# Designed miniproteins, single chains, part 4

Each design is a single chain, and the fold is of that chain. pLDDT is the mean over its residues in the fold that is shown.

## One batch from the design tools (miniprotein)

Design m106
Fold by ESMFold2-Fast:
Structure m106 (fold): chain A 71 residues (1-71)
Amino acid sequence: APVKVTKTTLRLTASREVDGQTVTEERDLVGISTDAFQPLSPEDVAALNRAVREHGGAVEVEVKSTETFEV
């Protein structure tokens, strides 16, 4: 039987102030999970964002898309 694969795209947004100007850097992270490994839930993403902030990170994580296909 084909294996279902879920592709989750997370957007990372990092902001900092340089010379009185706000500089924003965006990166997309692509995670691929099989049926055995579910993608991060919105709650898990929120928990990760909180942990990053508590450990000195100024990065926001947003779930941009989730796509499922069979391989």
Scores: mean pLDDT 66

Design m107
Fold by ESMFold2-Fast:
Structure m107 (fold): chain A 87 residues (1-87)
Amino acid sequence: MSVLEKAVRYVKLVYDLNRGRIPASQQPAAIKELETLRKELLEAGVPEDVLNKAYLYARIYDDSQNGKASDEEIEAAIRKALERAGV
């Protein structure tokens, strides 16, 4: 998985957890994946502020869709923000 793909996956997991988009039964596995991805992204030199901005773009997009954006649309918004930041 590329650094960009890891960053997209990380931001999407953070977004889904914070928005209640992951069922309670799946949250422990999601948290473990999130912790692993965070370590790998920090080791790869991805700045935390870049990840935070990608999260904000996902939130703005989802809110523009009245909280009904698909997983694919949210991932696309995250990817676009990360690519614009040079990830």
Scores: mean pLDDT 85

Design m108
Fold by ESMFold2-Fast:
Structure m108 (fold): chain A 63 residues (1-63)
Amino acid sequence: MKKVTVRIPLSQEDVDAARADPFGWVKRIEEEVKKRYPGSEVVDIALLPTPGGGVAVVTLEVP
């Protein structure tokens, strides 16, 4: 399988939600990326804070 990295821009509300419920946030991001890349497996998710929001960096294995 091929590894690909996807960057998802996040609002400040998204970052705050991720801090309040990290597990729910991870599940939401996984659902969104699997919707765009059917059959992929989420290997890693990292949150990079930025001024006024953040970026979710998702590493996927795609078939």
Scores: mean pLDDT 79

Design m109
Fold by ESMFold2-Fast:
Structure m109 (fold): chain A 87 residues (1-87)
Amino acid sequence: SMRELEERLRELEEEIRRLGRELIELGAEEKAKEIYEETTTKLLEAEKELESIEDEEERRRKALERALEIAEEAVERLRKALEEVKA
């Protein structure tokens, strides 16, 4: 359901904030900023791609699905960056 997608996105956003904070505390603020800026750009690009969908509910669902994909990628990138900083 739409609500389940929104709940999953909130969970991923919380994880992104946690991981980003850990990176900043370890002195990797520039890397955290890079990942945040690239993630924001991807979200904006995804929104533009979906503008052609005339059905509002379908567009909203696909927007959430794309946001979930982008957020999951951001989590993976942040985790990898943390592993590299700790190594």
Scores: mean pLDDT 86

Design m110
Fold by ESMFold2-Fast:
Structure m110 (fold): chain A 120 residues (1-120)
Amino acid sequence: SEEHILVARWLLILMEEAAEVLENEKLEELVKEYKELFDKYVNEGMPLKEFIEKTKEIIKKFLEEASKLASPELVEALKAFFNKALKVLETENPTEEQIKELEEAAKKAVKLMREEKKKK
């Protein structure tokens, strides 16, 4: 669905920004893996269920690596965003409220990433 593609794209944007802010090669490689997965889902007809399962594995590794580098507040904001994004992807017909809550979680993570970048 259009909402699923939108959420998958927000995941990519947030992961790219986090990898840039944290300046870590392992995070950059995980972003590359997710980007390839995103391209397969959007352009090559990968089933949503397969995309979700593979995305979960990438997110788990991403959060494990980010937790070593980022402030606890940023890690919790990223975790909250990723968990909400996965719930939307697992929902056949996401509600406007779910999309709004995800957007607010994304805004919070972006604000904390900007604060992290200023400290370096």
Scores: mean pLDDT 88

Design m111
Fold by ESMFold2-Fast:
Structure m111 (fold): chain A 70 residues (1-70)
Amino acid sequence: SFEEIKELFESQKTVEELKETTRELLAKAHREGDEETRRFVMLLAAEKLSETLPVSEVNLIIQELLKEVG
């Protein structure tokens, strides 16, 4: 559920943990063809990364993760 995804992101303490969790969730959503969950994960990851990183770096990370998943 979206609440479970949100709670999972809230538990992440480092940028590296957040990137790995995002990669795994995006890969799962891609395999399942779940575009709604994919969009939600991208938005939530960008929001959380923005707490510590400038917008330019967040955008690069999101683009990189999306490219890795397809």
Scores: mean pLDDT 81

Design m112
Fold by ESMFold2-Fast:
Structure m112 (fold): chain A 100 residues (1-100)
Amino acid sequence: SLDEHIARLRELKARLEQAKTKEEVIDVGRELISVIDEILAEHPDAPDELKAQLNALRESVEKIIEDLKSGKITVEEAKQRLLGIADAAIRVVREIKASL
């Protein structure tokens, strides 16, 4: 399950690198939230510190989506921020896997 989530996060990162529109970036952001929510639901026994990191990344994605929808940030700014979050999420999920 965690290996499948890591693979999905990598695919979302690749899709984000190809994204050109606001709608495409928002769709990837929503799927990042969905993957984080699935990991948290499937691994309630993961270390609290790592779960806190995933929750913080989730909140950051929600803020980026809101800022992009409101025009506070550009598509390119949202894309760069979400790429960083996808990389951070992959690292945290790998740490959860190593802790189990």
Scores: mean pLDDT 89

Design m113
Fold by ESMFold2-Fast:
Structure m113 (fold): chain A 71 residues (1-71)
Amino acid sequence: DLRARIDRLREAVDELLRQGVSGSEAARRLAELARELGLDDLADYAENMDAAGKSAEDIGENVRALLDNRE
């Protein structure tokens, strides 16, 4: 179920932002989860944002926006 996979990734974004992790840590954990869920394009996107030096907040917001576009 695509919606269940999207919801799980959204929960991960919220948890990482609550923990106050770095952008690199957020990107790594989100990319790992996205790959486990078969959302490889989101994993690649998160890794590219980390390479661009984006904050955890920016990475989380952008991942959430991509998930919203799939609903």
Scores: mean pLDDT 80

Design m114
Fold by ESMFold2-Fast:
Structure m114 (fold): chain A 105 residues (1-105)
Amino acid sequence: ASLATAKGAAAPTDDPVTRALVEIGNLVTEMVDAMLEGDEEKAKEYYNKVKELIRRHIKDPELQEEVLKALDEAYERMKTATEDEAWSLGARLVRLVAEALRRQA
């Protein structure tokens, strides 16, 4: 998934939580896809980008640590996961990010 639409009047993309979720969700999707392709270097690059976005958008230190720990666990589990399990891990991670962003708002 490419960039969200440039600043639309009253678009959901103007909401910081929605923007963060779209950005993180897209990178998580790319990370899972790279893992399933066996491209560990590309998967690690997307993993690092997801980590940076979590640090950027989740400002609460306890929530940030919880989400980063979940990212690390999901990333390691994806290395040996089935296709369905890998996508389920990605979906759970995005839901955890959404919950953390809503709790800090």
Scores: mean pLDDT 79

Design m115
Fold by ESMFold2-Fast:
Structure m115 (fold): chain A 102 residues (1-102)
Amino acid sequence: MSAQERAQKALELHKQGEQLFEQEKYEEAVKYYDQAIKLAPTFVSSYVNKGLALYKLKKYEEAVEYFEKARELLKSYGLDFPSEEVKKVYEEAKKKVEEKKK
């Protein structure tokens, strides 16, 4: 597969994940985002959306991990989180992880 074909297929998989997320099929959405990340490891949106889906599944520690991976990629572009809403979900997920450890 060419780089262009990989990028196109990753975007298609990401969009399928978004459709599954809208249907509240969060475990299936995660699988599509994983495939998108495998084809396009720098595609920040797939990491963000995987984190959001993991948060909905109450997998808070994993959600934090994927938000932090997205943030690390964004930092390479001089950016932070893509939206205030995503930042709030990240902060809520971190609080849930801390509550479980206390």
Scores: mean pLDDT 83

Design m116
Fold by ESMFold2-Fast:
Structure m116 (fold): chain A 77 residues (1-77)
Amino acid sequence: MSWEEILSRLARAGLAAATPEERPDVLRALSVMQQALADGQSFREAVQLAVDTLRSAGMTRVAEAVERAGEEGLAEM
C-alpha cells in the first residue's frame, strides 16, 4: 500500500469521526503526518505524531479512529 493510500484512509477515518468544528484540527494533524513522512520518518512515527496532535487538541475519539486506521494500514504493508 502506498503512503498516499494510507493518508487517504486516515483522512476519511478522522473526518468521519470529527464534527465540522474539529475538521481543521484533523487536517492539521494529517499535514503534520505528511511532513514527517516527507522528512523521512517511518509510517509508525508519522501516524504517532498525528495521533498525539489530535489527543493534545482533546479529540480523543478522532485520535482513536486515526490510530486504528493507521494500525490497519501498517498491517497491510
Scores: mean pLDDT 78

Design m117
Fold by ESMFold2-Fast:
Structure m117 (fold): chain A 77 residues (1-77)
Amino acid sequence: SERAKRVAEATLEEATRFLKEGDYDSAADVARMGAKRVESLGEPEAAELLREAADYAKKGDSKSAIEKLREAVRVAG
């Protein structure tokens, strides 16, 4: 949905900011919050990708986290 895509895009932007700062815990929290929001909007596949992004962020794997955040945006709309 268009609204879910906008939520996923905002999540990508905010989580990427924290990843660039080395704040992996905040990036993971942002991704998990985004997952709950897109799931409530009827996009469970995008939500799963955002949860995977959160797991990568928590491990400090910024590259994989960003790839999953981008995939979530594509799937959400």
Scores: mean pLDDT 90

Design m118
Fold by ESMFold2-Fast:
Structure m118 (fold): chain A 66 residues (1-66)
Amino acid sequence: EKEKIDLALAELSNIILEARVRIQRGEDPDEVYEEAKKRIDELAKKYGIPQDVYDEALAELERLKA
């Protein structure tokens, strides 16, 4: 169970990294944020990511958008 959470956290980090790269390429930050948030929501629902980790991931996406 903890191993699955670690894999989910690695995937979460990759989603944020891809969002950063897409925004740096000049893609619409709002569109990138919405797509990344949907992926994070699915990941949290499937693997039971802790609320504090979820909140920090969304905060990171918001920082990329600013």
Scores: mean pLDDT 80

Design m119
Fold by ESMFold2-Fast:
Structure m119 (fold): chain A 67 residues (1-67)
Amino acid sequence: ELVEKARKVIEKMRKAIEAGDIPAALQLLQEARDIANKLKEMGRIDEADRITKEIEELAQRLAELLN
């Protein structure tokens, strides 16, 4: 459930970045980080790490749009 929610949030974030919707992308970034933190608290460390890596890659793309 939680991993599936993270996947959907990450996909929405990618689409928001592609559309140039910075406020939506920032909100989705926070939601994805919250899910990754919950997974880590549950001991699902490998899944949390994978999600965090995807989030950081998208966060870098978002930062490049703000240059």
Scores: mean pLDDT 82

Design m120
Fold by ESMFold2-Fast:
Structure m120 (fold): chain A 94 residues (1-94)
Amino acid sequence: SASFETKYEILSKFFPPGVVEEAKALADELRQMSDSERAAAIEELRKTVDKLTLAVTYGLLGWTPEMSLLSEDLSEVDKEKLTAALKAIYDAAN
C-alpha cells in the first residue's frame, strides 16, 4: 500500500497548499487517536471543517469509503481531482 508520504505528495499535486496542509494536520491528529476518540473527533470535524479539506484528510488516511461518501457533496471538478488522485495513489502502490 502507498505510504502516508506518497499520498501527501500525490494529493499536493491536485489540491491547493492550504487545503492539503490543514488536511495533513487533521490526519496526523486522527491517526494518533483510539477508535472511540476518532469517531467523536470526526463527528465534530463534519460540523467545523469544509468538506473538501475533510475528503483530502480521509484520502491521506487511506479511508476510501469515507472519502467516497463525502465526495458526493463536492463540486464535479473536486470529485474528478479526488478520483484522479486515488488512481495515482493506487498506481504508486501497485
Scores: mean pLDDT 83

Design m121
Fold by ESMFold2-Fast:
Structure m121 (fold): chain A 54 residues (1-54)
Amino acid sequence: MELAEELLKKGREYEEQGNNGLAASLVTAAGIIAIAETGEDFDAVGRFNEIKVE
């Protein structure tokens, strides 16, 4: 999960910079990695929307 969370944070940074394509790719990668690490379903899009960059 930690790697997936880092990918989501990076995706949010790219979205805030206006690079929605890279943000979407990172959200997809985070979802795949989270499922591979946990063996459970992961709402990458929902989690992405909850990520806050401090």
Scores: mean pLDDT 74

Design m122
Fold by ESMFold2-Fast:
Structure m122 (fold): chain A 65 residues (1-65)
Amino acid sequence: SAAREAAGRAAEARLREDPHTVEVRVEGGEIHVWIDSEDYTTQSALSIRVMEEGTVLGRGRVTVL
């Protein structure tokens, strides 16, 4: 739906504000985020945010580089 697409774009914009976010893709009800950080606390915090956004959109996925 258009509302779900708008929610996906808003979630992408919020997650791209984090300097450790390399890429965000929203496709098929999934928000996938690529993270570049060696700090486990940063990885965990950003992963939690991705999973929270994924709960609203359908699914969250994280790839740590």
Scores: mean pLDDT 83

Design m123
Fold by ESMFold2-Fast:
Structure m123 (fold): chain A 72 residues (1-72)
Amino acid sequence: ALPSPEAREHLLKGAQAAAAGNYDEAIKHFERALEIDPGSWAAHRLLANVYRRKGQTDKAAEYEAKADALEA
């Protein structure tokens, strides 16, 4: 199924926050998207990217693995 409009709005706001360097705000929006759509490959991948940019490599690897499981 396509993501809900609410989940999509949070992904967009999170991406905008990340582009501005506001990684903590981006994480909150992506976490909200996952609350709405726990199977969101995009939300897991975006969380992995933001955690990597924050230097939280363990968290980044965790979300990367979750995204890969959704692709398989």
Scores: mean pLDDT 81

Design m124
Fold by ESMFold2-Fast:
Structure m124 (fold): chain A 99 residues (1-99)
Amino acid sequence: EREEKYKKLKEILEEVKKRLESGDLTPTQALDWLLEKAKEAGIKPSEILPLIANGYAKNDPVVVEFLKTLIEKGKKEGDVDALSFVRYLELLTGNKLLE
């Protein structure tokens, strides 16, 4: 069940990353889209951060590249919501993700 949710979340993160890279989504729009797609997949908002934190701890390339793209775009745009999301991940993982 947790594994199935993680697989679905990775599919969503892969798509969000592509749309961030192409400019189809701003960082805030990407987070909104992530929340909506996760909800459609039966993933509660409270489950998203722990699943991403687990993926990051496992050095999962999909999760790592998603976060790298989100941070880069969030810094360029001064996107407070995207940077706040990353700050919560830093607190949850104990790792510094923001430079």
Scores: mean pLDDT 80

Design m125
Fold by ESMFold2-Fast:
Structure m125 (fold): chain A 81 residues (1-81)
Amino acid sequence: MEKKKKEEEIEKKAEEFLNEISTTSKTPTLELEKEVGEKAVELAYKFLEEQAKKYNIPMEVAIKPPEALKKALEEVWKKQE
């Protein structure tokens, strides 16, 4: 069930988007969520989880609303800046 090919394409596309965001220090937008769906958000959250382990950010909040994810990433990146 479900085409694994789409999952591989989404993961590849999500990595490219995350790489671009990381390079320019941009936060994930609705555009990323709309384009690659939840997979991109999950990949972005995995990276955030490792960095924000000390912040104890709930996964449900980071994945569920893009506004909360943007807020969490903004705070993490603000500290790294």
Scores: mean pLDDT 54

Design m126
Fold by ESMFold2-Fast:
Structure m126 (fold): chain A 71 residues (1-71)
Amino acid sequence: LQAVADSAAQAAREEAANLEKETGLDIKVTVRVEDGQLVALVKVTGGSDEEQFEAANRVAQAIRDAAAKAA
């Protein structure tokens, strides 16, 4: 559980760093384990609402992919 959360957090931060480099947005990711479930908070600042939404979706996908690999 915690190892999966750590792997997901690392993958999310790597994706966020790539997106920040490409878009100039500021992306913060917090990943927690709550009641045996992975809970992630992604905060994107800068750009437009559409750009923030796209960045958040890419980070969420990285989290999902990392969790799937760890399972």
Scores: mean pLDDT 77

Design m127
Fold by ESMFold2-Fast:
Structure m127 (fold): chain A 78 residues (1-78)
Amino acid sequence: SLEEARARAEELLARAAELSEAELLDQVTGIVDSIPDLEEAERLALWVAARYAALSGDEAAATRLLQAVGEHLRAREA
C-alpha cells in the first residue's frame, strides 16, 4: 500500500547516510515498484527525493536519485 511504502521510505531515509548512492537507488526503486499506479509511484519518488534533499543537504544527489527513479518508472511502463 502507499502507507506501507511511505513508512519503508522514511525508515530508509533515516539510515541513508549509511548507504551508497547505488544502494539507496536500489532500495528506493524497490519501494516505488510496490506502487502499481504510475502517478502515485511518481509522487512517492518526488516526495522521497525532496525529503532526501532536506535531510542530506545534497540537492545534486537528490536530483540524481529523482532522475534515476523517474527513468526506472518510465522503463517499467514501456
Scores: mean pLDDT 84

Design m128
Fold by ESMFold2-Fast:
Structure m128 (fold): chain A 116 residues (1-116)
Amino acid sequence: MELEKELRRAVELLEGLAAESTDPKLQDFLRKAAETLREAIENPDDIETLKKAAEVASDVAGLLRELAEQYRELAKNSTDPEVQERLQRLADRLEEAAQTLESVANKMKEKIKELE
């Protein structure tokens, strides 16, 4: 799969998570991350842009995994079935996004080596 397609998928996942989040701080963080990845799509041969995007993708992937674990715990402790289902779906999407971001970060690192 081409790096551009994976970057676009990562952006879509981050924007989707931001739109469904009830935490304004998390929404802002995810939108800024998506913006950084869009810059890598627009500047695919800029080493500095790719380095920044790879770092952001790696950092966000780690954070999303931690949040997925937290949301799964909150889902287990919730008494509202709609809240449980929403939190479980968020956790699943956070894990999917984290895996996509790790893949994208690794591919950006390989492309940086090719450009250097």
Scores: mean pLDDT 82

Design m129
Fold by ESMFold2-Fast:
Structure m129 (fold): chain A 66 residues (1-66)
Amino acid sequence: MAPVFSPELAEKLAELAGYYIKQGKPSEAVKAAREIVDAADTHGEEEALRLAEQKLSEIKQEEKKN
């Protein structure tokens, strides 16, 4: 088997998806996951993890405003 994700990246993806689903935006969760998966495939896990952290920080800040 060729695993693509570290446990850390998978955990960040799950957390990010949880926030989008909680906001009633499951399509945005899928889109964000696809972008992060694409980043991992094209630029590697480090870039994917960085992107996941950035999106997670942004969604958390958005929730704080509303």
Scores: mean pLDDT 75

Design m130
Fold by ESMFold2-Fast:
Structure m130 (fold): chain A 84 residues (1-84)
Amino acid sequence: SMAEAARAIAAARELDEPVVVMTEAGEPVTISSAEALDRLAAYLAEVAGIPAEVIERALAGDPEALAEVLARLEAHAAALRAQR
């Protein structure tokens, strides 16, 4: 799920470790944890409609803002599953 991906990226960022992501073509690419967070932030703003202020606070290390981002992602995913 996106929430699991977000938690994995946050953990990699805390350790300053690179992450491996799959492209839509199914190719694995290694990117920095900072690049992975930038891509996640773009997805959250464009697709999930999460406010930029909340995303910025989560990236700055606010655990409450991170929890809100994850909760909004799960709610968005649930809404998409219901609409099918």
Scores: mean pLDDT 68

Design m131
Fold by ESMFold2-Fast:
Structure m131 (fold): chain A 68 residues (1-68)
Amino acid sequence: SKVDEAVERVVEALRNILKAHPDWTLEEARRVADHIVNHLAKKYGFSEEEKKEIRERVDKAVEELLAQ
């Protein structure tokens, strides 16, 4: 689905960004993630419900990436 593709793209971008910033807190990582999600939602015309789903799935992925 388009939502699955968007989540994969955001998570891959965040994985690369977080590798460059190993000192970032969860709050800082989530702030960057939110900016990327908002940009993609606007660019691809996602609904508020789709944007919420993408945000929730990305937030979970960020927690998992920082726990490693």
Scores: mean pLDDT 82

Design m132
Fold by ESMFold2-Fast:
Structure m132 (fold): chain A 79 residues (1-79)
Amino acid sequence: AAQAAADAITRAVGTMLKAGNEEAVQHALEALHYANQGDVEKAREHLDKAVELARKGGVPDETIADLRAALDYAIEQAA
């Protein structure tokens, strides 16, 4: 489960970087950082921004869904 989440985040970040969407990558990393700190509210805010920017940047819907699921999992583990 944790490995699958890490793999999904790595794949999504790689796709976003190839698309040149550095801002989406930054928000995805901030969401993970806040999830690890137990700050669920900030983690969710950064997750929503990462998803919005990735979608605007042309990242595939499947990759965005995988990223959201992986970060939701990380947030749930912090709760």
Scores: mean pLDDT 76

Design m133
Fold by ESMFold2-Fast:
Structure m133 (fold): chain A 93 residues (1-93)
Amino acid sequence: MAELRAKVEALVAKLAATQAAVIERLRPLADPEEQAALDERLAALPAQAAATIAAAHERIAAGDQALIDEIERLSETMDAFIAEQLKKLEEML
């Protein structure tokens, strides 16, 4: 159980870091109004991550098997998923 909770925290942290990296790469290419929106999205990431972790922990405690299966799958595939998303972004730039 503690191991599964730690996997959620690691996955959400990786997703938040990936979102931040994407925003940081897009920011220099954006118009000033879009840069302000990207800055707001960056500032919101820690709170969104914390809320996602809390919700996932509650669902795990409730025995949500679909979520547990997805966490295990993402735990095994997350690095490849992140690399593919970043590559797609680089191909668009």
Scores: mean pLDDT 78

Design m134
Fold by ESMFold2-Fast:
Structure m134 (fold): chain A 73 residues (1-73)
Amino acid sequence: SAEAAAIAAQGLAAISAGDTAKAEEYIAKLRELGAHEVADALEILNETARNKEPATDQTIAANQYLRDFLAAA
């Protein structure tokens, strides 16, 4: 939905800004909307950013999923 896409975009922007707490708020909103796959992908990216981990195959897959989701919206 357009609402889920807008929230996902804001969540990704929060992660990019290093605001992991704000990203968690957007992830929670996506789960309330039933957008669980999008929320799961953002959660993977947020946790990677929070822990300052190098990108893993899971992180790359989550990022690609979000790019495809936002492009389709």
Scores: mean pLDDT 83

Design m135
Fold by ESMFold2-Fast:
Structure m135 (fold): chain A 67 residues (1-67)
Amino acid sequence: EEKERYDRFVEIHRKATGDKSEAEEIRKLLEKGYSYTAAWYYIEAKRVRPYDPEAAKELEELAKKIN
């Protein structure tokens, strides 16, 4: 249930904001075998990395644990 609500939120966010670049990155990660949740964490890691490299590493480790 939690994952279903999260996936729905991500999809609504993309449709509402029109951010196809995030959708494209998620698509690439899904093609590599990642789940939607793991793909989202990888995108967050990329966005956070310039400001907080340690937090980015933690997000990447979390994505690995999910997949």
Scores: mean pLDDT 67

Design m136
Fold by ESMFold2-Fast:
Structure m136 (fold): chain A 105 residues (1-105)
Amino acid sequence: MLTEEQRKAVIDAVNKIIDLAENNASDEEIDKFFQEMKEKFKDWTKEQRLAFLRALEATIAYLKAKGYPKEVVQKIVDKLIEWLKENYPDDPEVQRLIERLKELA
């Protein structure tokens, strides 16, 4: 179960991803966001991390469904996949998420 502080962190991350898509964020802005996420989520348990990753997947699906620009959504998806591979290379649930994200892209 997520703490209230962790739930707020997930909501803040979801809102930031939406903001990045709405403002056609640069590669540098997207990279900075993922660096900040790495630090903020560093000490989370596997179960807490999976809840966060499911929220990210739902957010990407939302951006696609709402018709946000394909170029910025693709950049966010590509950077997310890169970040997941770098930080969680041996997690089978993360590998399954990467395959689903590729299908969304």
Scores: mean pLDDT 81

Design m137
Fold by ESMFold2-Fast:
Structure m137 (fold): chain A 73 residues (1-73)
Amino acid sequence: MLSVEEVKKKLEELLEEVKNAAENGSFDEFLEAIGKTLLTMKEIYEQYKDNEEVIKLLEEYGKKIQEIVEKRL
């Protein structure tokens, strides 16, 4: 079971992967990175749905990912 700090680190790693795919990848590679990230975030949400601190992290990182998607499109 991941700690809140480990969840935050995992989300930060996923955000960096999405940023890298947006800047250096093809559109297909970018969509693949987004899909992988959303699946992982869903798994975290299902495991920690009653943990308010984890939900706030998912909301914060979800917004950051949305901003990257909007800028890339």
Scores: mean pLDDT 81

Design m138
Fold by ESMFold2-Fast:
Structure m138 (fold): chain A 79 residues (1-79)
Amino acid sequence: MEEKELELRRKEILGEATGGVSEISVSVAGLAPDADVEEELEKGLKRIEELGEEHPEVREVFEEEKRRVEELAREVIEK
């Protein structure tokens, strides 16, 4: 039972992680170049880091998405 609960929780976390980071990426990409992209990036990265600390079983996913969000934000700032 405990193992089955862990599997369900892991799938739920993965779904939320990919969805949440996707929303952050879209939000950052949609910002005007003169908007507070750095502030939005900091908020997004903090959320991803907190999720990774709470859910170490899927931390690798959060680390990869964190890099993706950072790259996307740099592209917006460079425009």
Scores: mean pLDDT 61

Design m139
Fold by ESMFold2-Fast:
Structure m139 (fold): chain A 70 residues (1-70)
Amino acid sequence: SHNINMSISMLNTSYTMTTNDDTRTIIRRSIILIRMGRIGIAIGNLRRSYSMTTNPNTRDMIRRSISYLN
């Protein structure tokens, strides 16, 4: 799906931009879950990382990624 590919691309960029190891781990695991087709669980994890991150650019990219998955 184009939307899934866009979501993964945004999450890969977010992963390289973040300085927070917890956010990085959640993003990496969410990409794996998306690739496995476990979209609902991935969205739940991404919403949690959105709440935890203090970087507005990382937050916006996570929000956009979630939007592509819905």
Scores: mean pLDDT 82

Design m140
Fold by ESMFold2-Fast:
Structure m140 (fold): chain A 82 residues (1-82)
Amino acid sequence: EEELVKRVRDLLIEKVKETFGEEAAKIVQDIFDKYKPKTLEDLEKAVNEAIKEISKKFGPGAAVKLYNAYLEAVREAEREAF
């Protein structure tokens, strides 16, 4: 699970950087560094905090895209994990 969480986090940061740029990716990374998620449940809580911050700075459409990127990252990581 810890390895899966790390992979989801890495994939999400990459997707955020590509979609919203380095500043948005840093916001998400700073939240992960603060919350240090080790389980998928804790990761989802951290992602919800990132959604709040991204929504405040980039608007609700950006928040929806961030959540969709998270779901894609989870699917990709799970497919790699077995």
Scores: mean pLDDT 80

